# Designed miniproteins, single chains, continued (2), part 69

Each design is a single chain, and the fold is of that chain. pLDDT is the mean over its residues in the fold that is shown.

## One batch from the design tools (miniprotein)

Design m6391
Fold by ESMFold2-Fast:
Structure m6391 (fold): chain A 91 residues (1-91)
Amino acid sequence: MSEEELRARLEELRKRLEEATTYEEAKAIIDEAERLLEEAKGNEELQREAAELLLEAGRKLLELATTLEELAEAIAAILRAIGVLLELELK
């Protein structure tokens, strides 16, 4: 994707996250955020935005989780996002 397309998709996904009310909706947003984070490799600004979105999506998923398996998935997404953000900050 171009940087412009990637920025547009991140903004769209952030708005979808604000409207998400089910675990399935939040999980789909996490999957897309992880994909965008991978595509943002080589662009620190876009990686940071994607990681921040993944963190917020993980927090939303955590609120909507009803099983231990779902909670573990939400926590894993949050930890991945924090790891990326810390790596970018320590440069």
Scores: mean pLDDT 83

Design m6392
Fold by ESMFold2-Fast:
Structure m6392 (fold): chain A 95 residues (1-95)
Amino acid sequence: MKSLKDIADEFLAALGTPDFVDKAEKLILSLMVALRMGDKEAVEIAKRVIQALREAAKDIPENADTRVLPGVWTPAAARGAILAIESLLKAFGYD
């Protein structure tokens, strides 16, 4: 079975590809399980993913296609992923 770090690395490698939505779902589910189990490494991995998403989104023009379409990498898609991960951290008491 893949480690949470491997799942996070696969998600980051899938940015800009149609597979990123499937990889994002697997990452969110894996983070939820790890956070529920009190895994401190999951918090560090989540923060690393958020930072990488922020850096990736920084180079995308705000006036590029703003519609969230399946398989399209946009600033909106990046912000959605960041919000989902931050909401999980907050829900488990890791502000």
Scores: mean pLDDT 71

Design m6393
Fold by ESMFold2-Fast:
Structure m6393 (fold): chain A 78 residues (1-78)
Amino acid sequence: DKAKIEAFIAQNQKLIEQVKSWEDVAPKELVKAVIEALNKGIEAAKAGDWESLRKYTALAVGLIIRLIGEILENEGLV
C-alpha cells in the first residue's frame, strides 16, 4: 500500500510537469485547475486522507479529459 502511494505521488508529479508543457496549446485556467487538483491529490495521499484523495483524483481525471479535448480541437484532430 505505501509503495503504491509513493508510485502514485511520483506519477502525479510527472503528470504535472507534462500538463505544464501544454500551457501554450490549452486554456491557461484549465491547465492551472488540473495542476491544482493533482497537487491536492498528492497532499491527500501524503496525509492518508483517502476521502479527499478519491475526490481530487476524480476531479483531476475529469479536468484532464476536458484538457485533452481542448488540445485535440485546437489542433484540428476532432
Scores: mean pLDDT 80

Design m6394
Fold by ESMFold2-Fast:
Structure m6394 (fold): chain A 56 residues (1-56)
Amino acid sequence: GSLSARARLSEELAQPVVKELTKKLKENDLSFDEVNELSQEQARRFREERERLEQE
């Protein structure tokens, strides 16, 4: 099984990203390049938030 705290963190971080991407896709039709760059940035944010949460 997965660690519940980390699983919840991943879901909490994923939800706002999904909402933000859905909003931009509906209004701005993001290009493939933009999607890739956002994915890279989200991965970086995930790592930073995980480190912060593990410190606490």
Scores: mean pLDDT 63

Design m6395
Fold by ESMFold2-Fast:
Structure m6395 (fold): chain A 55 residues (1-55)
Amino acid sequence: SPRQQLMQQFDDQTVRDVQAILDQHRDAPEEERTQLVLQVIQQQTDQLRQQLQQI
């Protein structure tokens, strides 16, 4: 289903984006890394919510 495809793409993309942030900010303080990860998860969740409303 289109919704299942969106959820799978979201999962795959979120894993990639989180991994990229952790790799890019390896030397950053733990608090800063946590904040950046939470921001990307929030942005991805908001995007998924909007896309699901269009189906």
Scores: mean pLDDT 80

Design m6396
Fold by ESMFold2-Fast:
Structure m6396 (fold): chain A 88 residues (1-88)
Amino acid sequence: KEKELRRKAAERVIKLMNEAAEKAYSDGDFLEAQKIKSYGYKAAAAVMRDPDAGIAILEEARKEVPKYKDMLDEAIAFVREAKAQIEA
């Protein structure tokens, strides 16, 4: 049960972070797009072991790309929801 919740959260993080990176790329923010994509894969890998580690990586990404923080907050919220379900 816990492994499936972590896997689902990791998949959602990759999807949401790729959507944020595509938006940054479309806006001409190529450096921010690269950062968002890199942080997305790192956060997804971390979520598979420890949701808190994934949240910490996503929070670091918010500081690095503040223009896109609302989209990153969506990914953080999803991992927090998954963590709550694992702890229930």
Scores: mean pLDDT 84

Design m6397
Fold by ESMFold2-Fast:
Structure m6397 (fold): chain A 74 residues (1-74)
Amino acid sequence: MEALVERILAELEGRKERILNSDLPEEVKEELLKMIDETAERVRELYEAGASGSEIVEAFFEGMERVQAKEREA
């Protein structure tokens, strides 16, 4: 379980770096970073609460879908 959470959090951090280095408007970057931080917080909360791996993975995918949708609007 810990290895799964570590991998997810590393992927989220990598996504933040890509957004920060992008040519997106600063306002859009701030919104995307907030969404990624919210996703990371939700993943950590689920892990601490003893949630299943499937619940943690679902939270990650839902968060990433939201981020991708926002990026397409930019």
Scores: mean pLDDT 82

Design m6398
Fold by ESMFold2-Fast:
Structure m6398 (fold): chain A 93 residues (1-93)
Amino acid sequence: MKEEIKKFVEEWNKKYSGRKVDFLVVDKDTKELLGIYTVSVNSDKDLEEFKEKLKKELGAEVAVAVDSDDRKGVLRLTGTALRLIGDEIDREM
């Protein structure tokens, strides 16, 4: 599943240039961290289309989205990723 998301992001990024957005991606049902991906978008509609297709086609959800140049946003995204990793460790114990 993580490999399918990586391919989806790579194919999407071939179509777009412009602003870069960092997405923290989780499984829609389990909330397991699947990865952090940088996505290119030309408009806010492209951003929403990416989120909808990701959820519909791969069962993955964007938990946090921040512009790649937003340092505070990137720090919040990283903090959320660390929390999700902690939650996963707790479930395995």
Scores: mean pLDDT 74

Design m6399
Fold by ESMFold2-Fast:
Structure m6399 (fold): chain A 85 residues (1-85)
Amino acid sequence: MSVAVLHLKVTDLDRTTSLVRTFLRQAKRLGYDEVKVVLEADTEELGRQAARAVEDAARELGFTVTDVEIREEDGKIVVTVTARR
């Protein structure tokens, strides 16, 4: 199984959404079966907003979101969105 992974720190939601869309398009073109987007946010609210943006982008590009995990790691919020074709 081929998996494409993107890891970003969320400082600006619009920029993060743009980078995620670019990543998802490239993963789709290269024939990856699974994508994982890992996002680090300073606040839980920003993390939830970023997770939603990733879910919406993945769905628009024909991926099915299979898992969304939000966890706290050393005072940071880490969001992992997993999607498959």
Scores: mean pLDDT 85

Design m6400
Fold by ESMFold2-Fast:
Structure m6400 (fold): chain A 84 residues (1-84)
Amino acid sequence: MSEEERKVEELIADASLERMSASVYLQSGDLQGAVEEYEKAIEYLEKALKLAKESNLDKSLIDGIEKEIELLKKELEELKKKLA
């Protein structure tokens, strides 16, 4: 495995941890805490996506990261609507 692949996997893992934290905040009713953790998860995935594209990593990995970013952005928008 390349160093770039390992770094991308680490960033995806970090995003997953932030997403899990967001789920805990949602269960406790802390919508603002959930927003902050979703924003962090998206930032990690966007860094992973940039590195994966720059390193010409596997298309299925890149497509997977793009789909996760789109899903999290949709979840974040719906959550922000509840705060408005």
Scores: mean pLDDT 86

Design m6401
Fold by ESMFold2-Fast:
Structure m6401 (fold): chain A 99 residues (1-99)
Amino acid sequence: ARRAELERRIRELEERIERLAAEMEELLERLPELDEEEKEEALRRLEELLEEIRRLWDERIRLRAQLGEELKAEAERERRLGEETLRRAIELAANGEMK
């Protein structure tokens, strides 16, 4: 459940980054065609968009680290289960086959 939740949050975050990046790209493309007042407003908006994107990138780093820890925990659980299964198989073979 936690893995699926983290993957969903990361996807939502990446979609937000893509939308902000698209807005930034559109403003950058139009910048040469704007008058002085419009350029100042666009530049302020670009700075706001960059700051928001930076914040989201930092959050994505944190979420990806959390996902990594969850995947590690899952692998450790699988290893423990595997060890228990093999141990049981050895016990059964030793008791059943006299070897």
Scores: mean pLDDT 83

Design m6402
Fold by ESMFold2-Fast:
Structure m6402 (fold): chain A 75 residues (1-75)
Amino acid sequence: SKAERAAVLQEIGKVMTKEMKKHKIAPSQITVVVSVDAAGNIQVEITGSDSEHAKKAAEEIKKEVDKIIAEAKAK
């Protein structure tokens, strides 16, 4: 539903902020694309910059975001 989608997006935002700070990554070092399909399913793509550290951080951030999306879909 619309309310469920809004709640998931809010949690994604919180986790991204927390994880970027944890991994000492600036927003400029990561590209995030959030898409919502016609059925209302959230899809997130996270790509790190050319630095090895930013690439690793992007992988960890995506894992945490994917957990939130999976948990939201299960409810």
Scores: mean pLDDT 77

Design m6403
Fold by ESMFold2-Fast:
Structure m6403 (fold): chain A 85 residues (1-85)
Amino acid sequence: MELPAEEELRAAVREFAEHLKLPEEYVELFLNATPENLEKLEKEHPEMADLLIQWLLARAVAEGLVEVTESTSREELEALARELA
């Protein structure tokens, strides 16, 4: 399976940022999603990367994975998130 499309990642990050009420500056860094910007965020704010992963997992359940696989466990979702990353 291919990695999530850039548009999908941007939408996920935007919803995550809105949920946490993050400043627009952080939203722009995530929306650009360049390796350099992501490395900078991980280095300066590692907790943000962990929260993003948790949010992406929750979104996969709510939008894609839950519709396709009703019986998917949280542990399987975490494994999928790591495999897709």
Scores: mean pLDDT 55

Design m6404
Fold by ESMFold2-Fast:
Structure m6404 (fold): chain A 61 residues (1-61)
Amino acid sequence: SEEKIEELLAELEKWWDEHPDATPAQLVARAIELADKYGLSPEEKLRVLGRLAERWRDRVA
């Protein structure tokens, strides 16, 4: 659900703020770990990765 995706992204953003030197690979690994914890479907996991890529662009560009 969208609510689970938003909760996951909020938790990931908190982790990212605590680890500002995290590599893209580490962020993706953490996102997948959280997606498994939240019980997300493969489709929802792809949505999370897409949203993460957008957030990455916004922060580093």
Scores: mean pLDDT 79

Design m6405
Fold by ESMFold2-Fast:
Structure m6405 (fold): chain A 69 residues (1-69)
Amino acid sequence: MSREEILEVIEEVSEGKEELSREQAIEVLQRLGFSPVTARVIVHDGSRGKERLSREELIEIAERALKSL
């Protein structure tokens, strides 16, 4: 999966906004092929207690998660 594909999913879920909620980040990971449980764990660990994530932070989280498969 390319960075461009990750960006496309982020743009669809964020509705063009610069930052996403943790729930939106979970939705992004589910659309990228992760199970709901796995997506929640990845976002919880990757967000480091933040309630909102930038697009760049979410791209890094998604890329790291995909490399762990």
Scores: mean pLDDT 79

Design m6406
Fold by ESMFold2-Fast:
Structure m6406 (fold): chain A 113 residues (1-113)
Amino acid sequence: MSEEEIEKMQEEIAKILLEEKDEKVHENFVKWLKEFKELAKGKDPNIRLDKETFISYLQSFGIPEEVAEKIFDVLDKDKDGTVELGTIKAVFEPWVESLEALYKFLEEVKKKL
């Protein structure tokens, strides 16, 4: 996947998060990102996650099904119903471990829109 495609996915996911008004969902997303970064360390980047597995994983952190589905649909560029762990990692790698740093990233994306 190209760097340009990853940047586009990041911007689309940022838009989804900016439309979510519940700060608790943003907090839960940061918690999921932190846990995902740790779980992805040392894993095969070619492992594929299906839509149901991805949504259930995000829901386990308190992210609404609708939000999780929108995020998956951005990551599933090929519309085959699966995404590679390496793609998920690459998209979320520059994303941040705190609510404040997430909001700084969202503000930077908002300035480009």
Scores: mean pLDDT 77

Design m6407
Fold by ESMFold2-Fast:
Structure m6407 (fold): chain A 62 residues (1-62)
Amino acid sequence: SAEEAYAKIKADAEAALKAGRSGKEVIDELSPVYIAELKAQGLSEVEARFVVAKAIMEALQA
């Protein structure tokens, strides 16, 4: 589900930040991978981009 994907992306982003990656590096590394994965699962481009952006932004604010 989108909620499960959101939780996974957020957890992965939080782990990368904890490992010393910058916010820009996390966005650049995780965004294309998860956008492609969500699109393969049937989400539209806009929906996939929104879910990924929101999950990463919440990780950056934690």
Scores: mean pLDDT 82

Design m6408
Fold by ESMFold2-Fast:
Structure m6408 (fold): chain A 69 residues (1-69)
Amino acid sequence: MREEIESLSVEELTEILEKHGMTREDIERHLNKELMQAAVGAILAVEELAAAGADPGVTAPGGNFTAGE
């Protein structure tokens, strides 16, 4: 997955993020290509877990952020 995301262009990364509720202007303002790749990777990982029938813990994004505690 990481290599697939790294092979995506900025336009492709932007399309994925827009499909998940981000505006193009917000993406360009706050995210560089590396952050876009990280965000897309996280979204796809959560979607894969959901598609496999796994609940990532909360139904709304942003409700379960515990990086580093």
Scores: mean pLDDT 67

Design m6409
Fold by ESMFold2-Fast:
Structure m6409 (fold): chain A 74 residues (1-74)
Amino acid sequence: TDATLAEMRAILDDYLDWLARQLAAGRLSPEQVRADADSFLDTMSDLLAAQGVPQSQIDALRADGQARVDAIVA
């Protein structure tokens, strides 16, 4: 469970870093970054739930992801 959560966090971190670079390069708007991130967080949450990760841990990871998106588009 912890290993799966850590791996998914690393994937999320890489994806959000990529979105931040696209925004900085003018390739994506803040609105597109938020939409793409929300879609990714939904998919991530579904995959973690399917793997039996507790909902409280999924919610915490999703909240951390949303906070990082807010920082990226600020």
Scores: mean pLDDT 85

Design m6410
Fold by ESMFold2-Fast:
Formats: sequence, C-alpha cells, structure tokens
Structure m6410 (fold): chain A 98 residues (1-98)
Amino acid sequence: SSEIERLAASSDPNDQATAGFQYYALGKYEEAIAVLDKTDDSEPELRAEALLAKGLIYKEMGKYEKAIEVFEEALSIKEELSPSVVTTFEAKLKELKS
C-alpha cells in the first residue's frame, strides 16, 4: 500500500521498522529485510525488534544460518536489552541449534 511505501521512505527508524513488520505480514520478505536493515543504527530495543523480525523472516525462507547470525547479533548487545528480550533470542537460537 502507499502507506507502507511512505513509512519505508521515512528517515525515522520507527517508521522504517513499522514498514518492515507490515511487509513481513504481507509475505514480502525481501522488501521487509531491505527496510529493516535501515534500522541498524537505531535505539537498542527497536534494533532488537527489527532483528527478531529479520531472523523470523530468514527462518520462514529456510535460511537457518542467516537466522542464527541475526539472533546472535541481537545477543551481542544483550547488556542494552531487557531480560525478557534476551530470553526470547536465547530461546529462538536454542530452537534453531537443536
């Protein structure tokens, strides 16, 4: 939709993340990843939400090694994240490595 395209073109990382989540919901995985990649320099919690979405997209695409890399990237900043968010990423990694 034109609204998703507007959000994706925004310089605001929150708008970019919202666009990425909406592309993901529509099954537009490549567009979702491209816009979520723009949030790499955002606040830790927003970056973690974007990394969670990217990891789930890679998993749905069957790209398990990339999903692992993305979840491990999120855990590299775990000291800046809430304990519940850290637990979520640890659980996702355990599922993929089991």
Scores: mean pLDDT 85

Design m6411
Fold by ESMFold2-Fast:
Structure m6411 (fold): chain A 81 residues (1-81)
Amino acid sequence: SVEEGLERLAAFFERYLPVLDDAEAMRELLKEEFGVELSDEEVALVQKVAELLARYYQTKDPAERERILEEFRRLAAEAEA
């Protein structure tokens, strides 16, 4: 279900919240979890996405969720460019 998927995704990113501001720690965790070594640019993107997703699922304010979704879409568009 969608709700189950969102809960699992939120739990996954919650694991990375303590290291969102530490690119080396984030890279180490991603290498351990996925077996891949990311560039500084890729780690920064993952940190931004994880932070936005965590804020989205932690907030109780529908207006804040709308703002976060807009920011997420903007980051996704920038990553494609």
Scores: mean pLDDT 68

Design m6412
Fold by ESMFold2-Fast:
Structure m6412 (fold): chain A 74 residues (1-74)
Amino acid sequence: MPIKLSDEEKEKMRKSVEEWVEEVKKTLSPEQAVAALDMLIAYLRQEAKRHDEESRKFLEEIVEELEKERRKLA
């Protein structure tokens, strides 16, 4: 059964990801931060395959935001 994210789960996930990205950027070197972002992006892409179409679209949006942050550090 595909996993469906509720609106509350989406809001919590977005906030958690934003807080994590800010912490990574403050605590790691740019090179280490890029590696950490690449790991999370890979994880979310694999996890998205287990979700329904709407939740997958949301996770794709999170991945796009992470890729933008990665490009700023590269």
Scores: mean pLDDT 83

Design m6413
Fold by ESMFold2-Fast:
Structure m6413 (fold): chain A 82 residues (1-82)
Amino acid sequence: MVKVERGEEIETKTGKVYKVLVTHEAPGEELETYVATVEDKEYGITAVAVVVMPKSMSEEEGYELAKKAAEELLEEERKRAE
């Protein structure tokens, strides 16, 4: 079964990062989902990255990984637009 809990929102200079707990009932495993939305207003591009990681990782690490993933996706799309 799936349980969804909404966590904190952290706003950065490049966008917003949301912590969303999506618990899949797999015996012995608990995962957290981090969703980062990063906007490039110059090119009108919005990148969304979803990172799933073990609950044993810190919340700060989760936000940082999601933010980096979204920023890397945004840079890749920017290169494709040029």
Scores: mean pLDDT 63

Design m6414
Fold by ESMFold2-Fast:
Structure m6414 (fold): chain A 73 residues (1-73)
Amino acid sequence: SYEKEVAEKAKEYLENLYNKIAPKLSKENQEKLKKLVEETIKEIEKNKDDIKKVKEIMDKFMEEVEKIVEEEK
């Protein structure tokens, strides 16, 4: 289904984002990002049939990523 495809692509995006950004972060912020990615993947999986909810989850994820990057020293 289209909804499941959107959810799968969202999870792939999260994994790719982590691999790209994590090496540039401090150990503390890398652990924060890892936890955020793991929690967000679980939330997407629970809501994989709801495109609107997946988009809301992704928006919140990006806001939290921005905060982590802003805290990087």
Scores: mean pLDDT 84

Design m6415
Fold by ESMFold2-Fast:
Structure m6415 (fold): chain A 64 residues (1-64)
Amino acid sequence: SDFEARLEAEIAALRAEQDRVPSVQTALRIRFLEEEIARVRAGASPAAARAARAAREREWERFA
């Protein structure tokens, strides 16, 4: 799907950036996007997958 293709492209770009200049923020963004694409591949709607990623990001901030 277009949504899956977009997520894969974004993950690939972030992995290239992480290889060039490693950072905790880039690693976290890759992880959250990987979780989002995994949900879409498992059959979740794009909206549901995006909402789950946002919840994951909020939970991470709560324990920071």
Scores: mean pLDDT 79

Design m6416
Fold by ESMFold2-Fast:
Structure m6416 (fold): chain A 68 residues (1-68)
Amino acid sequence: MKEELKEEIQKRVEEAVEKYGMNGSILNKVAKEMIDELLKRGLSEREARGIVAAAMAPVFLKEVRKKL
């Protein structure tokens, strides 16, 4: 269950980065939407934020490394 949610979120974040780039304002909006969706699915706010942060971190690091 949680593993499927993490994978789904990571894919959505990767799609957002591909579509909009590394725009902090847009990434914040995507994170907020994901957290809200997870809360509607019955996760706690702490769990939702943790999962979204874990999904976003590797995508962010990959993009930063690509530009170095």
Scores: mean pLDDT 73

Design m6417
Fold by ESMFold2-Fast:
Structure m6417 (fold): chain A 67 residues (1-67)
Amino acid sequence: GAAEQAARDRAGAGVGLGAAEVVTGAKGLGGELLSYDDTTLIARVLTEEGEFLVKIDFKSGEVEILE
């Protein structure tokens, strides 16, 4: 639906950071690490578009934008 397209568009822009870069950025630069597992990361990241909550799967590198 429209929400899924918006999430993918935002992921396409924000995922320029990549999973490893988001982990590094959240800890070092603009962001907050909210939850960290050995397979999944949930973080609040700052991008040029703004602040987003993201869920990243370390195995696939898949990024999901949370509302």
Scores: mean pLDDT 56

Design m6418
Fold by ESMFold2-Fast:
Structure m6418 (fold): chain A 80 residues (1-80)
Amino acid sequence: MSPLDRLSVVLGEVLAALTDPAAREEVLRLYQELLAHAAANDGVVPPAVLREVAERLLELVRKYVPDKYEEIKARLEAAL
């Protein structure tokens, strides 16, 4: 799978774990940002953008589902 595909899987897993509506909307916004970059650049998302989205996702996990922080962090490091 591409780095974008792997990050998208992790985004989906975090979204499934979140119960707060504002946190869920923020994860969906991150996913839409990734899709917009891919659409603008023929399916290619720059590594810097992937890293920025991963960092923002980890902050949401730390705040709303801290028990999953280390698991999601390890998965994002493996995905990118």
Scores: mean pLDDT 82

Design m6419
Fold by ESMFold2-Fast:
Structure m6419 (fold): chain A 86 residues (1-86)
Amino acid sequence: SIEEGIKKMEELIKESLARVRALLADNADASPEEQDELVARLVEETLRKMDELAKKYNIPQEKLNELKEQFVAGAQALLDAARAAA
């Protein structure tokens, strides 16, 4: 169902944001450029998985775009917070 697909996508977002947080903690001594590249790769991977889930569960494009924006904003906020703490 669409509802089941949305639930799985929300779980994917939660897990991916936790991975971003862990990645930044494990790479606290890395350059800002290296941190950007690592986060960008994880974001790209997650967005690809979101597209696959949307196709499998027939999630409406508008809802997919909303969830993608939420995820990208969350990842950016974690990156900004990590830099503010340095």
Scores: mean pLDDT 87

Design m6420
Fold by ESMFold2-Fast:
Structure m6420 (fold): chain A 65 residues (1-65)
Amino acid sequence: MENEKEQQELIAALSEARRAGDEEREAEEGGKLNQMVNEAAKQSEEERAKYYPPIQQAAESLRKG
């Protein structure tokens, strides 16, 4: 996964900041992590549409009614 390494680095930095009691750094790293997670979620939806569009379209059709 493209952003997996970046997410792990941000999680590690966030954990380190928490252990150090650095609330300011924790907020900054947490903000970056949230941004990356939101972007990854959008990317994941687009990737699924690319690789299995017939299956995804069928599932969407059934769920919408």
Scores: mean pLDDT 65

Design m6421
Fold by ESMFold2-Fast:
Structure m6421 (fold): chain A 65 residues (1-65)
Amino acid sequence: MKEEEEARKKMEEVRKYVLENKELSAAEVVGLFAEAAAELSHYDLEVLKKIRDEEAEKALKELKE
């Protein structure tokens, strides 16, 4: 629960940063989410992976549309 909340907030911050910097390439966006996930590597990996992938998908979808 606490891990999910923290991971979701961190990934949401990355997503907001991406939306403010639409000049970022898709590879750079994926890299930013990967870096954020790496900083949380001591948390539950299954929860972290799910949240990371959901927020990254949202960010990439908004950049493509």
Scores: mean pLDDT 74

Design m6422
Fold by ESMFold2-Fast:
Order: structure tokens, then C-alpha cells, then sequence
Structure m6422 (fold): chain A 56 residues (1-56)
């Protein structure tokens, strides 16, 4: 499932995702966060779903 960042966000492990970046959603993490992979960098991290626009 693809999602777009609606604003800049730093993930739980310190990866920075920029507004407009397309991410692959890999699954659900702890505390309601999503496990995502950047389609641009390949980085995997946990992000707040409130900052994502789901595309698929």
C-alpha cells in the first residue's frame, strides 16, 4: 500500500521523510504507528499515520 507524506516527519529510528515523499506501507508497528519504507531511499522506519495520505 502506498502513502504520501503530508508534512516532514522524523521516524522512530531517526530517518527523515520529506513532505510529498512516497512510502510503501509494510505493516503496523507498536503504539498505532505504521512501518514504512521510503521508495526514494529504501529506508525502513515507523511513522505517525496522521501525517500520511493513503494512495492505495
Amino acid sequence: MLARMTEDQEGTFGNVFKKGEILEVLGTGPNGKLIVQSTETGAIDEVDPDKLEFLE
Scores: mean pLDDT 82

Design m6423
Fold by ESMFold2-Fast:
Structure m6423 (fold): chain A 55 residues (1-55)
Amino acid sequence: SLDDLLAELVKLSESQGIKVDYERSKAQLHALAAQSPEAEAFLRALLEQEIRKLK
């Protein structure tokens, strides 16, 4: 899910010393994903790509 992808990205970012407001980021992500199915698909792909870059 988008929540699981965001949680993994936050975990990786915090391991590198980057502070993330998880609840705020989650709310913004869901608001953007609600705009269209294409926006949700794009955000999912983007989060997966960023996670892969941090590993």
Scores: mean pLDDT 80

Design m6424
Fold by ESMFold2-Fast:
Structure m6424 (fold): chain A 117 residues (1-117)
Amino acid sequence: SMEEELEKIAKKVKEEVLKEYKDEPFTKVVTVFVIEFLRALKKPDSVIEEIADAYNLELTKPDATDVSVLKKVLLVVRKVLSELEFKVLKKHLIELGKELNAEEVVEKAIEEVEKEL
């Protein structure tokens, strides 16, 4: 099924990102995971650039929090993913948050995105 294919992609990307970026700040690890998931889904480079720009722009703000950074990233992502693609991404983001001891931050960012849309 499409869901099973998306689950395999998300799991593989998550394993590769954790292997390479585990020692980076967790908002960067999460953002890289999101970018690589979208690349694996063959989303346009313009979308990847918009996500990277949203991440970098939010980091320049004096009142930026880990939640606000991830919220800005996920708002871009939510607009370009199907409901099924976002459902799969959301599950793996929460699992990644657990692995990085940042589950509450990831869940809060997702909650705030869902309230905006």
Scores: mean pLDDT 89

Design m6425
Fold by ESMFold2-Fast:
Structure m6425 (fold): chain A 65 residues (1-65)
Amino acid sequence: SHMEEELERLLTGLVVRGLITPEEATEIAKLFKEGKKEEAIKILEKYRDQAPEIVSRLIDLIKES
């Protein structure tokens, strides 16, 4: 879906910036697909201060799904 594509794009942006690992990106995407939104958001919140715009967009995307 377009939402999954946007999620993966934003997660890739965090990996490229060295803020999260590819393993963390995979875990966040898995939690999102399993409907475990709160767990996905909890991982992302750790990086809010380092990448506020991307993290906020990711959290909003997860909440909107």
Scores: mean pLDDT 84

Design m6426
Fold by ESMFold2-Fast:
Structure m6426 (fold): chain A 90 residues (1-90)
Amino acid sequence: VGEEVTLPEPIETLEDAVAAAVELLERAGVAAPGALTVLAAVLEGNTLYVLVEDAEGRQYLVEVEKVSEKTLRLVHVIELQKPLSAEDVA
């Protein structure tokens, strides 16, 4: 929590924000590089919510704040006790 990543390019799309959030999670040590699968993502203003799954099937609900056009901050990482489907996050 509180870790930040600054990218070389502005975060302009949901896909760019999700990619940056995955990099932030990898830098924070939540998972090995390339081990995370993104199940769902929602951008609400400057807050990105991402549901990710690791190689072992553990799911994490991640809250990331867009601090600037190029900087994301990790706010919360919550490991889920029960795996969620796409229907559970809609």
Scores: mean pLDDT 73

